# Ledger of designs, part 52: designed miniproteins, single chains, continued (2)

Each design is a single chain, and the fold is of that chain. pLDDT is the mean over its residues in the fold that is shown.

## One batch from the design tools (miniprotein)

Design m5784
Fold by ESMFold2-Fast:
Structure m5784 (fold): chain A 58 residues (1-58)
Amino acid sequence: SHMEELKREYQELEDELVDRHIAALKALGATPEQKRAIARRLRMAGYSDEAVRRVEAA
């Protein structure tokens, strides 16, 4: 359906953005505390629980 197609596109976009956040955190040498702080901001911005967990585990 149209809604299912849009949901898939949105999930792909979220995955791409999460990969970019993880790459940035690794490049900057972020501490576990800093990763959790960024993960909290992403949660507030409406990111999925899966996205938040991936950032925390980066």
Scores: mean pLDDT 87

Design m5785
Fold by ESMFold2-Fast:
Parts: sequence; structure tokens; C-alpha cells
Structure m5785 (fold): chain A 94 residues (1-94)
Amino acid sequence: DPTALYRLSPLVLALVQRVRPGMETATRTEVLLAVSEVLATVDAEVRSENGKTVYTFDEDDLLAKIVGKTEATEEEILQAVDEAIEKEGVKVAS
């Protein structure tokens, strides 16, 4: 449901508040847009591999904790955040 609002898990909340400090609840689309903004500003090592942007993180980085690994493509990061919203987020409105 693209209009559903979620109360975000602590890791996702901490991540999105880097670019949206007042965000406590969000739609799935709003969270994924905020994560894309975080990736545009991140001080991570970035390389191109197989035509995809690959990010390398410290093991203590929020993105590494959300993805479960220290190296990920943008698609893998967005998918991991999306799965975290579904598994750990609580729907508050439709």
C-alpha cells in the first residue's frame, strides 16, 4: 500500500533523519527518497561495477547494519531498507 504510513525502526529512523531531521513516520516512497538523498551525500568509497554504483561502508555505519554487509549497490541498499520497513516498521495509517 503506497499510502501507508509507518513508524520507522530505530536504524531506518536514524538514517533518514540525516536528511529529514523531523521525520518520525513516513510512507515507503518517502523513506526510499530520503535514503537516495543520504547516498548522494555520503562520505563512502564509491565505485562502478557492472554498470552499478557500489558503496563501501565502515562496519559501524547505519547502512552496513541495515544491509548486513559493508559493500552494497544502491539497489541492494534500497531493497534492504524496504525490507526493514516491512519487517520492523509499524503501520499507523493507510
Scores: mean pLDDT 77

Design m5786
Fold by ESMFold2-Fast:
Structure m5786 (fold): chain A 87 residues (1-87)
Amino acid sequence: MEELFEKAREALEAGDLEAYKKALLELLRLTRAQLEAQASSIPPEELEVALAALEELEAAVEAAKSLEELLAALAAARAAAEARLLA
């Protein structure tokens, strides 16, 4: 995980869209795997919401055509996820 966070940060600082997307998608895949590994300890409804949020993030990352677009999509997805957690 640490190495992927560092790669994502380096790509963002360099303005390298493709490297940043690749690092984010790998981080999202690892997050999904962690959720699936802990599935038995998470209520099914909460797990479904979390997996759906990750799927939305993956789609937004893949669809982004610029760093500005990608950062805006990540900010919107974060706000939506936090709103769901507070509801």
Scores: mean pLDDT 76

Design m5787
Fold by ESMFold2-Fast:
Structure m5787 (fold): chain A 83 residues (1-83)
Amino acid sequence: SEGVERGLEEIFGPVEEKIKEIEESKNPTEEDIKELEKLLKETEKKVKELLPHVHEKLRPVLLEKLEELKKRYEKVKELFEKK
């Protein structure tokens, strides 16, 4: 539903915006990686806290979005480590 998309933006927006910024620059710094790690950990905590309070059908949606962002983070981290 329309409300689900808005909720996802509120939960994942900050970390997704930071990932997009790094992906567009194609040049992640150590500071970018540290900030992204912090944002991702905070997002994981929020998702875990919300899972028991959301409708059962929304739980896989939250988990899939979190896994998507983790995979994107790993790609960005790999780009930094190859420098």
Scores: mean pLDDT 79

Design m5788
Fold by ESMFold2-Fast:
Structure m5788 (fold): chain A 91 residues (1-91)
Amino acid sequence: SNLDLAEFKLRLDLLTIVRESKARKLSDEQLVEAVREALIDLAKYYKLSPEELRRIANEVIDMLLKQGKITEEEASLLREGVDKAVAELEK
C-alpha cells in the first residue's frame, strides 16, 4: 500500500540520516533539521496527514530502537525532528 511504501522509505531515510550524521560529524541541531526536511518531503510526496506522519515515524523509530539500529539518544533527536516536521505541516 501507499502507507507501506511511505514507512519503508521513512525507515531508509532515518537510517541514512543517522549514518551520515556520524560520518560527517553533524551537530544534534543539524541532525534534527535533516530529519525535519526529509519528513516534510516524504509527507508531501506520499500525501500523508500530519497525524499519519507522526504515527508512522514514531512506529519506525520504536522499531529501529528495539532492533538496536539506533541509540536512545539518536531516537530522541529523531523524535524532535518528527515534532518539528509535524508542527510545520499543521500550519
Scores: mean pLDDT 90

Design m5789
Fold by ESMFold2-Fast:
Structure m5789 (fold): chain A 72 residues (1-72)
Amino acid sequence: KDEKVKEALEKLEPYIEEAKKLPKEVQLEVLEVIQEGLAEANLAIYEGDYEKAEEIIKKTKEKVQKIIEEAK
């Protein structure tokens, strides 16, 4: 279970690093979206729904990419 949570965080780490180069307001928005996505994915992982967790991470990535693109 912890291994799957770590993998999800590692997949989102590059977006956190990219957001650090943006204004603080955008950084906070990106971190909030990632935190919400990880919380939802973690719940799905603990319920054994790994397919749902993967979908949540995918949607979280799409949201983060949109925020970063709109901030540039």
Scores: mean pLDDT 78

Design m5790
Fold by ESMFold2-Fast:
Structure m5790 (fold): chain A 93 residues (1-93)
Amino acid sequence: TDEELKKFFDYFDKDGDGVIDLEELQELLEKSGVLEALGVTNLSLEEMAKLFIKQFDVGEEEKDGTLDFEEFKKLVETYEELKEYGLSVVKEL
């Protein structure tokens, strides 16, 4: 649900600025195991996080290299591993 996704977002939004930055996204990818599940072994966590930001950071202005809540929601809903990890995190909060 949107409430669970918002709790998951807030957990990774370490500075409370309303966006997920590159370092926070790297932590998410590492802890979720999404790269292993997708068979991605040739990219670093940093490289994959940059690709996800590029793919999901959508806006009318120049992309800022972060994910807001709506962009984060789209990312999590796109990858089952991220969604399962998010539900696990929210359960422990």
Scores: mean pLDDT 72

Design m5791
Fold by ESMFold2-Fast:
Structure m5791 (fold): chain A 72 residues (1-72)
Amino acid sequence: MSREELLKRIAELQEEIRKLMVEGKLTGQEANEILKLLKRALEALRNGDLSAAQKLVEEAERKLEELKKKAE
């Protein structure tokens, strides 16, 4: 995955988290855990480590999906 694709994915995840928080489907603590992973992914991208960034984004996506299932 390119750096541009990872940045887009991170932005989409941040917006999804914002919407879920507004809807009351995520607590601040749950949102912060995922946002912390996205912050680490952005730091990895700044350092040129695309592999680390991709893994962190994938983990953030997995955790968000788990929380969405729990909220249903």
Scores: mean pLDDT 82

Design m5792
Fold by ESMFold2-Fast:
Structure m5792 (fold): chain A 82 residues (1-82)
Amino acid sequence: GVEELIEEMERLAREARDPEVRRILEDTVREARRLLEEGKEREALITIVNGLEAALRRARAAGDEETARRLEELLERARELL
Protein backbone atom coordinates (compact mmCIF):
# COMPACT_ATOMS: atom_id res chain seq x y z
CA GLY A 1 0.00 0.00 0.00
CA VAL A 2 0.88 3.69 0.06
CA GLU A 3 2.40 3.58 3.57
CA GLU A 4 4.80 0.75 2.57
CA LEU A 5 5.90 2.84 -0.46
CA ILE A 6 6.58 5.85 1.80
CA GLU A 7 8.59 3.68 4.24
CA GLU A 8 10.70 2.29 1.37
CA MET A 9 11.25 5.82 0.01
CA GLU A 10 12.39 7.01 3.47
CA ARG A 11 14.82 4.07 3.70
CA LEU A 12 16.14 4.74 0.17
CA ALA A 13 16.60 8.46 0.98
CA ARG A 14 18.85 7.50 3.94
CA GLU A 15 20.91 5.17 1.68
CA ALA A 16 21.12 7.53 -1.34
CA ARG A 17 24.63 8.86 -2.02
CA ASP A 18 23.55 11.85 -4.13
CA PRO A 19 22.23 14.71 -1.92
CA GLU A 20 19.77 15.86 -4.64
CA VAL A 21 18.19 12.36 -4.81
CA ARG A 22 17.89 12.41 -1.00
CA ARG A 23 16.30 15.89 -1.05
CA ILE A 24 13.75 14.92 -3.76
CA LEU A 25 12.76 11.76 -1.84
CA GLU A 26 12.52 13.58 1.52
CA ASP A 27 10.40 16.39 0.01
CA THR A 28 8.16 13.83 -1.75
CA VAL A 29 7.65 11.79 1.45
CA ARG A 30 6.77 14.96 3.44
CA GLU A 31 4.15 16.07 0.86
CA ALA A 32 2.72 12.53 0.45
CA ARG A 33 2.29 12.16 4.24
CA ARG A 34 0.56 15.58 4.39
CA LEU A 35 -1.88 14.51 1.64
CA LEU A 36 -2.58 11.17 3.37
CA GLU A 37 -3.37 13.02 6.64
CA GLU A 38 -5.95 15.01 4.63
CA GLY A 39 -7.48 11.75 3.27
CA LYS A 40 -6.17 12.47 -0.27
CA GLU A 41 -4.73 9.02 -1.05
CA ARG A 42 -4.88 9.38 -4.87
CA GLU A 43 -3.16 12.79 -4.73
CA ALA A 44 -0.51 11.25 -2.43
CA LEU A 45 0.10 8.47 -5.01
CA ILE A 46 0.39 11.03 -7.85
CA THR A 47 2.90 12.99 -5.71
CA ILE A 48 4.87 9.76 -5.06
CA VAL A 49 4.96 8.88 -8.79
CA ASN A 50 6.14 12.39 -9.74
CA GLY A 51 8.77 12.42 -6.99
CA LEU A 52 10.07 8.95 -7.89
CA GLU A 53 10.32 9.97 -11.57
CA ALA A 54 12.32 13.09 -10.60
CA ALA A 55 14.58 11.11 -8.23
CA LEU A 56 15.13 8.44 -10.92
CA ARG A 57 16.19 11.06 -13.52
CA ARG A 58 18.62 12.55 -10.98
CA ALA A 59 20.03 9.15 -9.90
CA ARG A 60 20.68 8.24 -13.55
CA ALA A 61 22.34 11.62 -14.21
CA ALA A 62 24.53 11.12 -11.11
CA GLY A 63 25.53 7.60 -12.21
CA ASP A 64 24.00 5.98 -9.11
CA GLU A 65 22.89 2.77 -10.85
CA GLU A 66 21.95 0.96 -7.61
CA THR A 67 19.64 3.77 -6.42
CA ALA A 68 18.21 4.10 -9.97
CA ARG A 69 17.27 0.37 -10.03
CA ARG A 70 15.56 0.62 -6.62
CA LEU A 71 13.70 3.79 -7.71
CA GLU A 72 12.49 2.00 -10.89
CA GLU A 73 11.09 -0.82 -8.71
CA LEU A 74 9.31 1.64 -6.38
CA LEU A 75 7.94 3.60 -9.36
CA GLU A 76 6.48 0.40 -10.87
CA ARG A 77 4.79 -0.44 -7.54
CA ALA A 78 3.44 3.13 -7.17
CA ARG A 79 1.97 3.05 -10.71
CA GLU A 80 0.25 -0.29 -9.96
CA LEU A 81 -1.55 1.37 -6.99
CA LEU A 82 -2.65 4.39 -9.09
Scores: mean pLDDT 89

Design m5793
Fold by ESMFold2-Fast:
Structure m5793 (fold): chain A 93 residues (1-93)
Amino acid sequence: AEEKLKELLYKIAKEAGLSEEDAKKIAEESVEVAKKLIEENATPEEVARKAIATAIKKAKEINPDQEIIDKLQELLGKALDELIELAEKLKKS
C-alpha cells in the first residue's frame, strides 16, 4: 500500500516533467505526510488531498518552472480517486 502510493506519486511527478531525483523527493515527503495523517485518524479523502497539497508545495520549492507545476496540479487532480483508494488501503494496513 505505502509502496503503491509512493510509486503513483513518483510516476505523476515524472509525467509532469520533474527529474527522477526531484520526483523521488516529492513522493517520499507526500507519503510521510499521508502516514502522519493516518496516525491522526484522518479520512482517506483528507489523506489524499493533503498528499496532493504536499506534493505541489514541495515541487514549487524545488522547481520554479510554472508549466511543470501546472501539469503536476492537473495530473494529481485527475488521480484523486486512485489516491483516495490507496489511502484507504494504507489506513487498513
Scores: mean pLDDT 83

Design m5794
Fold by ESMFold2-Fast:
Structure m5794 (fold): chain A 59 residues (1-59)
Amino acid sequence: PRVVRITVVLDDASPEEARAAALERARAAGLEPVSIEVTVTTAADGRRQTTATVTAVER
């Protein structure tokens, strides 16, 4: 099956909000999420960026 990665980057969002956004995009594309990774990074200006990456598979 084809593997697709969907990455969502949000400023000042919670990890749960980023996760929900990435999962919603996978669902909208008709893909099945198989794993999700969430990373919070602090930028040089002190802002937090939350990155959620969903690995999804076409059925």
Scores: mean pLDDT 80

Design m5795
Fold by ESMFold2-Fast:
Structure m5795 (fold): chain A 62 residues (1-62)
Amino acid sequence: GAELAERAGRAAMEGDEEAAARYAEQAGKSNPGHGAAASLGARDAGMERAARAGTEAAQKGA
């Protein structure tokens, strides 16, 4: 949910791409909207791998 998207954003801001990707994926699996939000946050931080993980999880969760 929302907490996972927030954790993904925090990890991205801290430069932890692996944690950001994991949380973005979990957010997307729980709620596609939360996965999309996490992907945007990761994209803004320049973490394309994390952004992609969130987008893919959101598509699978729908």
Scores: mean pLDDT 69

Design m5796
Fold by ESMFold2-Fast:
Structure m5796 (fold): chain A 71 residues (1-71)
Amino acid sequence: SKKKGEELKKQGDKHFEQALELARAGDWEGAARHAQLAVNNYLEAGKLLGKEEEAQKQVDEITAQLSAAGA
């Protein structure tokens, strides 16, 4: 499952980047969709890799950066 965890982390990174770009472009619905995918991928990757604290920090970063982009 380590390879699956690493792949999910990479997918989470891509979705996080897409969420921020969509938020900056004013596509809040698209931003929310990609943010949710990133959250799901990071939390699952954290479980598989034994890095749940790191995954939670990534989730917190998504929330903080999207809030800043929406302000």
Scores: mean pLDDT 83

Design m5797
Fold by ESMFold2-Fast:
Parts: structure tokens; sequence; C-alpha cells
Structure m5797 (fold): chain A 76 residues (1-76)
């Protein structure tokens, strides 16, 4: 179902965001950027299939990705 597919993509995006946060904390900017790109891609796919009931989680994850993008730019 669209709900199950969207949840799987949302969890994939969360895992990549967590890996990007860890890599940034370790000073590995290249690995942080790779995982951040993967998180954005998974979030984009989730947005294509997600029912409205998942929009709060998608919006919150999008804000976390944007915040980490700002931190990564500041670290460069």
Amino acid sequence: SNLEQARALLEEARRHLEEAERALAEGDLVTAQKHLDEAREALGKALEVAPSTLFPELVELGRRIQALERELRAAQ
C-alpha cells in the first residue's frame, strides 16, 4: 500500500539522516553529504506516495534535513 511504502521510505530517510548527523559529529563531511543526499532522495520519494496522515512526520524530517544542511555548510 502507499502507506506502507511511504513509511518504509520515511524510515530509510531517518536512518540516512542519523548517519549524516553521526558523520558530521566525527568531522567526516564527505560521508555526511552522501547520507544527507540519500535522506533527501528518500524523503522526496515518500512525498510522492504518502497519505496526508504522514505529512507531519514528513514536514518534521524535512526541517531536520534543512537544519543539518545549514550545519554542514557552516562546517566547510
Scores: mean pLDDT 89

Design m5798
Fold by ESMFold2-Fast:
Structure m5798 (fold): chain A 76 residues (1-76)
Amino acid sequence: PERALALLADPTRLAILRLLEERGPQTVAEIARALGQSPATVSRALRYLEAAGAVVSRRVGRRTLYAVDPRGIAAL
């Protein structure tokens, strides 16, 4: 619980998780535009969330889509 709280304390990480839950899989560029953040900021937050198991990435054609991992979040 304390680790999960620390991971979600960053407003950008929380905003990304909410966006992905509400709109489904998104690219870094789509998330950056939706949140008014730089692609670099979003990419760093996504790497953190993926390392924590909260999100997964999938290659779809020429795009990389990020989505919430329900099993990973349940383990936090």
Scores: mean pLDDT 77

Design m5799
Fold by ESMFold2-Fast:
Structure m5799 (fold): chain A 83 residues (1-83)
Amino acid sequence: MSPAERERREREEEEEKQLAEAKKQAEKDLPGIIKKIEELTKKGDLEKAKQVGTYSAGSYKALGNLEGAKKIEKELEKQMKKQ
């Protein structure tokens, strides 16, 4: 008996399209995330800034948007190192 391999392959194609859309949305959201990290850092809420940055960078890596993740991590590190 086949373990529905053909159905899984079709689902993988759908997931790939959804990931591509999520990557585009992530690129649109990236400037907002960076600004949020800056705002939290300016408020002195370094722990929240780290949480937002770490979570967002992880999400971008999961989407395969490594460049976006690097930008978030670089901004987070820059803000943390300056203080």
Scores: mean pLDDT 75

Design m5800
Fold by ESMFold2-Fast:
Structure m5800 (fold): chain A 91 residues (1-91)
Amino acid sequence: AEEEARRLLEEMERLAREAAELDPAARQDLEAALANFKEAVESEDPVKAAVLASAGSLNAIAALLLAESEEARELIREARRKGLEAVELAL
């Protein structure tokens, strides 16, 4: 579970980086999303993990709203999905 959650976060980071290269306006919100999902996965408190995962999801949605590139939006949607999957596996 831990190794798979970490792999999903690494894949989320790659997708977020690719999205930010296509659309730099999304970068700050994607960085915030990744930080929140990483803290959620590392949290031993399931309530704190759920709150952090919600914050990370909202940051990714903010990135989607700022992104003008359809290709970047697709990468952001996939990054958010990977982050949520990582948290689910860590719980």
Scores: mean pLDDT 86

Design m5801
Fold by ESMFold2-Fast:
Structure m5801 (fold): chain A 70 residues (1-70)
Amino acid sequence: MEEQLKEWKEQAEKVVPKLAEMFGISEDEAKKILDEILKLKQENPEITARELRNFFYKKAFGKDLPAPAA
């Protein structure tokens, strides 16, 4: 669990600029949202990738992640 969090944190640093560009938010905002996701993952290791992405999307856009259409 703890080692997975370290890998996630390293990936988050690489993903922050891409997420900021993709969603039209600042890198600071993307980093804050990812930090909250990391904290959720640490407190609830059973949380799914889908739930984590929904949390990020909800924080970034104030609405739930839409179901994939393809």
Scores: mean pLDDT 67

Design m5802
Fold by ESMFold2-Fast:
Structure m5802 (fold): chain A 94 residues (1-94)
Amino acid sequence: MVIVLTVKAEGITPELAERIAERIKEALSSIAKVLSIDVEVDEENGVLTIKVTLDPETTLRQAELAAEVAEEVVKEELEKAGIKIHSLEVEIIR
């Protein structure tokens, strides 16, 4: 099961994206087993894509809670960095 967060915001650096991924991994540790977090930053177009791969045994309810927590972490870290979010989309792929 995979959670994909697509964030449109100007000023996201690779360093900030890596910090966000680390914070997501920490926040999700009590909800579900995270197998990997992949981060892609398009600095020119202001797009951050975060792909969270969860254990195959993760329930849909755990994935939905993990997606909500990951979204909150992204919003908090970008707000702390003074970055305005233009859009944030979250998708759960089974």
Scores: mean pLDDT 85

Design m5803
Fold by ESMFold2-Fast:
Structure m5803 (fold): chain A 69 residues (1-69)
Amino acid sequence: MVELTREELKAMFEEEIKANAKKILEEIGPEKWPELLKQLEEEIATTPNPDARYLAELVLKALKEELAK
């Protein structure tokens, strides 16, 4: 059943995005964080693909959430 597989895949994907966001911030020095955020916002603004935009928005949200801690 595709519906259940989709929910499981989405949960795993969200976990991976959060893990990647934390890893990216750890690997990139604090001086680079504003540039990274601006780059993602630019990508969201310029991409015509709704799936790519949604992905970029999830990453940006995860990065901002991690920075708010």
Scores: mean pLDDT 71

Design m5804
Fold by ESMFold2-Fast:
Structure m5804 (fold): chain A 81 residues (1-81)
Amino acid sequence: MEMISSEEAIEEVEKLIAQNPDAPEEFKELLREVKEEISKHKEVDRNELRRTLHLLLQHMEAGDFEGAREVVEEFKKKLEE
């Protein structure tokens, strides 16, 4: 299990935002919340981050904002462990 710095984790989130410029603002706001939460920690599990980003992208493509919000809340809880 590979831990990455919060800086590197934030870069992965920024890359996802850059790859989806036409995403609804509401989903970009959720990605911003993920970045804010990551910034409160020294390091993050890369696999957990990538799983979270994959699920967020899937919900975004489905237009499921509520499901995307739930993914963000679960990620926050995981980081608080």
Scores: mean pLDDT 82

Design m5805
Fold by ESMFold2-Fast:
Structure m5805 (fold): chain A 73 residues (1-73)
Amino acid sequence: SAADAAYAAGVAALSAGDYKEATAHFEEAIAADPNWYEAYSALAYAARQAGDEELAKEYQAKSVALGGGAGAA
């Protein structure tokens, strides 16, 4: 799917250290599937790595609201 392709591109950008590029790809993923909590979590991670802690907190909160956070101990 378009969401899966965008998410894969985001993961590839993270592996390359291109955190701003990764956030753009993960934003494409959530645009294609707005209920995909893993994509919001990945976007939060990428934003945090880019130094944008406020944006990271916003997307992490969205991920938790959609059903993410079950793995938090």
Scores: mean pLDDT 80

Design m5806
Fold by ESMFold2-Fast:
Structure m5806 (fold): chain A 84 residues (1-84)
Amino acid sequence: SERRMAVMHMTATVMLAEIDFALDIAKKRGDEKSAAKIEEIRKKMEELFAQLKKEKDANRMQEIVDEMQKLSNEVAKILEDMLK
């Protein structure tokens, strides 16, 4: 449905914005290793988001969003470890 697709796209957009925020923090701290790792994850997220935009099957769209959430959680863990 249009509503379900819109919600998934909004969720993906928010996850990318959160990753950009984490990347900015890593760069401002001079943590080049964390920044490089976050940037690699961001590229994978962009590829998954491109797949999400082309997908029409609801179950497959959910699998893509779940994989994006997993990557977003990895970035959150990197951010937590940087801020200790």
Scores: mean pLDDT 86

Design m5807
Fold by ESMFold2-Fast:
Structure m5807 (fold): chain A 73 residues (1-73)
Amino acid sequence: SEAIEAALETAELLKKLGYEKLAEKVFRTVMGLAEQGKEDEAIELAKRVTELAKEGRFEEAEKLVDEALARIE
């Protein structure tokens, strides 16, 4: 699954950058979206979080994840 691969890559990047809690939150949120049949949204979220993390925009990344998580729960 592309969503699973994207979730793992994004979580691994965040863990390497020292954001372990955000990594766990991203992984759960991306997987939750994929499980609801929203695979395209899951992949897009993972990619956007990766871009923000590479730019050091961790606050913006967490906000996107929190907004997506609210739609799952």
Scores: mean pLDDT 85

Design m5808
Fold by ESMFold2-Fast:
Structure m5808 (fold): chain A 79 residues (1-79)
Amino acid sequence: MVEELIKKAKSKDEKEAEEALRKLAESPDVNDRITAVKLATERGTKGAREVLGLMLSDPDPRVSAAVAEALFELSEKEA
């Protein structure tokens, strides 16, 4: 299941990639959610940034810290 979501998150289809990123972000496994942050950051699209925004409230501080750093990096590239 997780492997399929990672493949879909790397898809050229933006809708499919966004749906996969959202599902990874909802995973009970912290490592899967950290993977979602990395994939969304690499993708850098508006939809990927929206997924990162949702993950800012993640209960695990490692995930929320990674999201905050990712959003900061993306804002620096837009400046």
Scores: mean pLDDT 78

Design m5809
Fold by ESMFold2-Fast:
Parts: structure tokens; C-alpha cells; sequence
Structure m5809 (fold): chain A 55 residues (1-55)
């Protein structure tokens, strides 16, 4: 749906912001968010959370 696409685009912007912040600090994304083992897990968590809030 268009709503799912909008959420995915928003998540990509959030992920890009987090990656930029980590790069500027010279650390890994997982150092900023130690609960997540990878950016893929973070993306999945954000997508699931946003979809759940809209159901």
C-alpha cells in the first residue's frame, strides 16, 4: 500500500541519519544502538513498530 511505502521511505531517512551520526563520531551504528546486531534488525524493528501502531 502507499502507506507502507511512505513508512519504508521514512525508515530509510531515519537509518541514513543514524549512519551519518555514527560515521561523524567514528563509531559503528551498533555502538549507538547496542540492542540491535545490525542495521537490518533495526530496520525490521522500526517497520514492525510503525505498522503495529497503525493497525
Amino acid sequence: SELEKAIQEYIEEVINSIEKSAKERGIKVTDLLPEFESLEELKKSLLEHNLALMS
Scores: mean pLDDT 74

Design m5810
Fold by ESMFold2-Fast:
Structure m5810 (fold): chain A 91 residues (1-91)
Amino acid sequence: AVELLTKAAERHGLDAEKVGEAVREIEKEYGKEAVEKALPYAMMVMMAEATEIYLTDLSEEEREKKREEAVERAAETLREAAEKVVEKEKE
């Protein structure tokens, strides 16, 4: 999980280290299986955000801010999806 999302972040010019830290923190809270199942959603959000940044005519300052927001949104998506997976798997 960490490796896939971190490599995708690096390829798109996002903070791979920050992404890796977020994924590890969420794994500790919700478990590895929940994160593995939630990973596709986070990856899709992160790639969509990175593509939008690439296609949008932004200043360097705005571009850096958007990259930071993309990492944050991907982490939030992963957390929300992992939480839902845990809830669904509990009796």
Scores: mean pLDDT 80

Design m5811
Fold by ESMFold2-Fast:
Structure m5811 (fold): chain A 92 residues (1-92)
Amino acid sequence: MDAYGEIARAAQAAGLTLDLDWLRRSTPEELVEYIVRQRPDLTDEQRQRILELLEKNKDNPITVALIVLAALLGRLDLAEEVSRDHLENPQP
């Protein structure tokens, strides 16, 4: 829960809000395009990494929202943690 709390706190401090309904309707590709428009400094490798995280977590809208917020904050490390926490019980 530390990654969740850190992302939520940082996003609130930065005045970032996301429409969860819009996030649920958006494809991972559309979400990456949105992030890149806010963060044009992202490399192609970082874009691909974000896309992969969104694809893996697309069935959990809260996790998707946290990944988007973490990417907008420049905290890709927190996006990785949130994805890992959601996938905590991977197939052996």
Scores: mean pLDDT 75

Design m5812
Fold by ESMFold2-Fast:
Structure m5812 (fold): chain A 80 residues (1-80)
Amino acid sequence: NREETKKLLKEIARWTGVSLTDEQIDKLIDLGVTKEFLKEIKEYREKADDPSLSPEERRKAIVKFSEGVQRLMELRQQVS
């Protein structure tokens, strides 16, 4: 669902302090940003903040979250 993908993009942008226009969001989706990719980034952020996980598991989640955000920022540069 394109609307759900847009909502996830706006949520991730908020976490990273990045501003995205609606036009940039549409271009990112057209460039191949999927709901599944964004959901994976969100799941790693949730794991990074989960106090029931070990410190090691949380650190691994932070790394995976950072990798996903870096990939999203690379794609954002193509839609500027």
Scores: mean pLDDT 83

Design m5813
Fold by ESMFold2-Fast:
Structure m5813 (fold): chain A 97 residues (1-97)
Amino acid sequence: MQQQQIQQALQQLQALVQQGQALVRELEELGKKAAEDPSYLPEMLAKYDQAMALAQQIRQFGREHPEVQQLAEQAADDLIAEASAALTRALTELEKK
């Protein structure tokens, strides 16, 4: 019973992590577009905001599921780091041109 609850929480956390990875990929693609055309900056920033909102959702999920809390906090931190790196890379390339 307890082991099934942990597995269900891990599966739900993995789904949120996959959603975060999809947002990071979209952010990287928009970042490449924004580096060539600054008119894509608002869309890139909107995707960054979505990634930050999802990171907060993952942290909240960890608080509600103590059995996966450490994994959820790490996943949220990783998502924030990857999204921030993608944004910084795009802004650096835009400044370079």
Scores: mean pLDDT 85

Design m5814
Fold by ESMFold2-Fast:
Structure m5814 (fold): chain A 87 residues (1-87)
Amino acid sequence: VTPPVEITPEQAEKARAVIRIVGELVPELSGAAQTAIGMQVVALFLEGASDEEIIDAVEGILRNAGVSDEKVEATRKAIREALEKIK
């Protein structure tokens, strides 16, 4: 039997919060880039990444996609605040 490779319910809630915030604050981001963010967040949680490592990875993807520094900072702040509220 292939062992289940899955994130915890808490990590799943955090991943959904990140995806939602990016979609709300950066709606101009391509569907491919939004999918890449979602996949990267899930992969990082499976590797045991911290909330700050998740935030840094999202920042990197947004900057590489040409998102403005102001929007990147706003998105980073919103993600941090959302992750701090998830227990």
Scores: mean pLDDT 78

Design m5815
Fold by ESMFold2-Fast:
Structure m5815 (fold): chain A 65 residues (1-65)
Amino acid sequence: SVLEAAFRILDTNGNGTISYAEMTAMLRRLGYTGNAAAIFAQYDVNGNGTLGYAEYQRFVRALSS
């Protein structure tokens, strides 16, 4: 899927997670100007500044709703 391909591109470290910095860089490239930080924090349950693939999918859906 497009989301899975984008996840693999954003996962520059190959560890199966995307950092807040990687996510905001992609959203900026797509022209997103909303408060992504607040939504990201809701899905970063462990507070480690990263999202796995499942959390990434939920985060993207939250931005579209």
Scores: mean pLDDT 70

Design m5816
Fold by ESMFold2-Fast:
Structure m5816 (fold): chain A 85 residues (1-85)
Amino acid sequence: MEEELKRLKEEKERLLKEQMDVGVRLVDLAVQITVLKKELAKNPDNPEARKRLEELEAEAERLERELAELEKRIKEVEEKIKELE
């Protein structure tokens, strides 16, 4: 049981690191999306900027889903740790 607790704590640390990495990526994408929206406000008939915005929004959606899955896994691991403590 103590070996299982150690494994769960290590898994939680790895998941938290992955969550941080995804979070940083999402912040970077949010900045890029904001810049592109400002460019489109100045030139709304810019198909290149519009296409790039769609691509970045799709990537952000994918990362948000990944973040939600990581949050769920972290919660499950935390609950298991509580049961063993």
Scores: mean pLDDT 85

Design m5817
Fold by ESMFold2-Fast:
Structure m5817 (fold): chain A 83 residues (1-83)
Amino acid sequence: ADAIEANPELGLQLFQTTMTLQDNLGNLADAALNGDEEKSKEYAEKFKEAVDKGTELLKQLGQTDLADEFREVMDRILKNILA
């Protein structure tokens, strides 16, 4: 809370990263439903990049434990979609 209040720009970037994660997850699901392997790969890569960015932003906010949990949860979501 205090870290976000002191760094509103990091909080905004974290919010934008969440929107990017949702967009790429939706696009990945659509590509998978359509059997589009090329688009599925593209959106999976963009999703991974957004996870890396979100993890780094959480660490910059001093939320290291939350960053580790966030990465683990997101990696599991990606594996389940690609399985």
Scores: mean pLDDT 80

Design m5818
Fold by ESMFold2-Fast:
Structure m5818 (fold): chain A 82 residues (1-82)
Amino acid sequence: SEREEWEKMSPQENKEAAQKLLAEGVTVRLYPELYDPEEQAIVEGLLAAGVRLVERVLTSESGERRVFLVYDERDLRDAPAP
């Protein structure tokens, strides 16, 4: 999976890949790692509405790796609100 591929990358590689996404002008929103039921229900609703989500592993302020969901906000414009 993309998450597994990103988790195998170094912190430097993760930062460079995240910067590349931003530099390509992708309108994205980073969500923190999801594990509570309300956040999971929102994500399931977005996926059901056809919004494409990808997992990215980013280095936190403390140097810890954290998983984020990245999506293109343009996809949300035509999707029903969860």
Scores: mean pLDDT 54

Design m5819
Fold by ESMFold2-Fast:
Structure m5819 (fold): chain A 72 residues (1-72)
Amino acid sequence: MELRLRVGETLTITNAGPTPLRVEVLRDGKVVASATVPPGGSVTFTFTEPGDYEVRITGADGRTATLRVRVE
């Protein structure tokens, strides 16, 4: 799945699960932002630079979901 955003737009990750989530934002394979989202918490990322990003969301069980984000 690919999300398309404009420079200055935000992506909010909400943790509806019972365990913390680790979120990493990568640009060109490099981690540019990271956060730990507690149960019931949220984190918001603002994309200030155009480019191709990956958002990796890792659960306490080690399972990872990846979102592709294109910023134009």
Scores: mean pLDDT 82

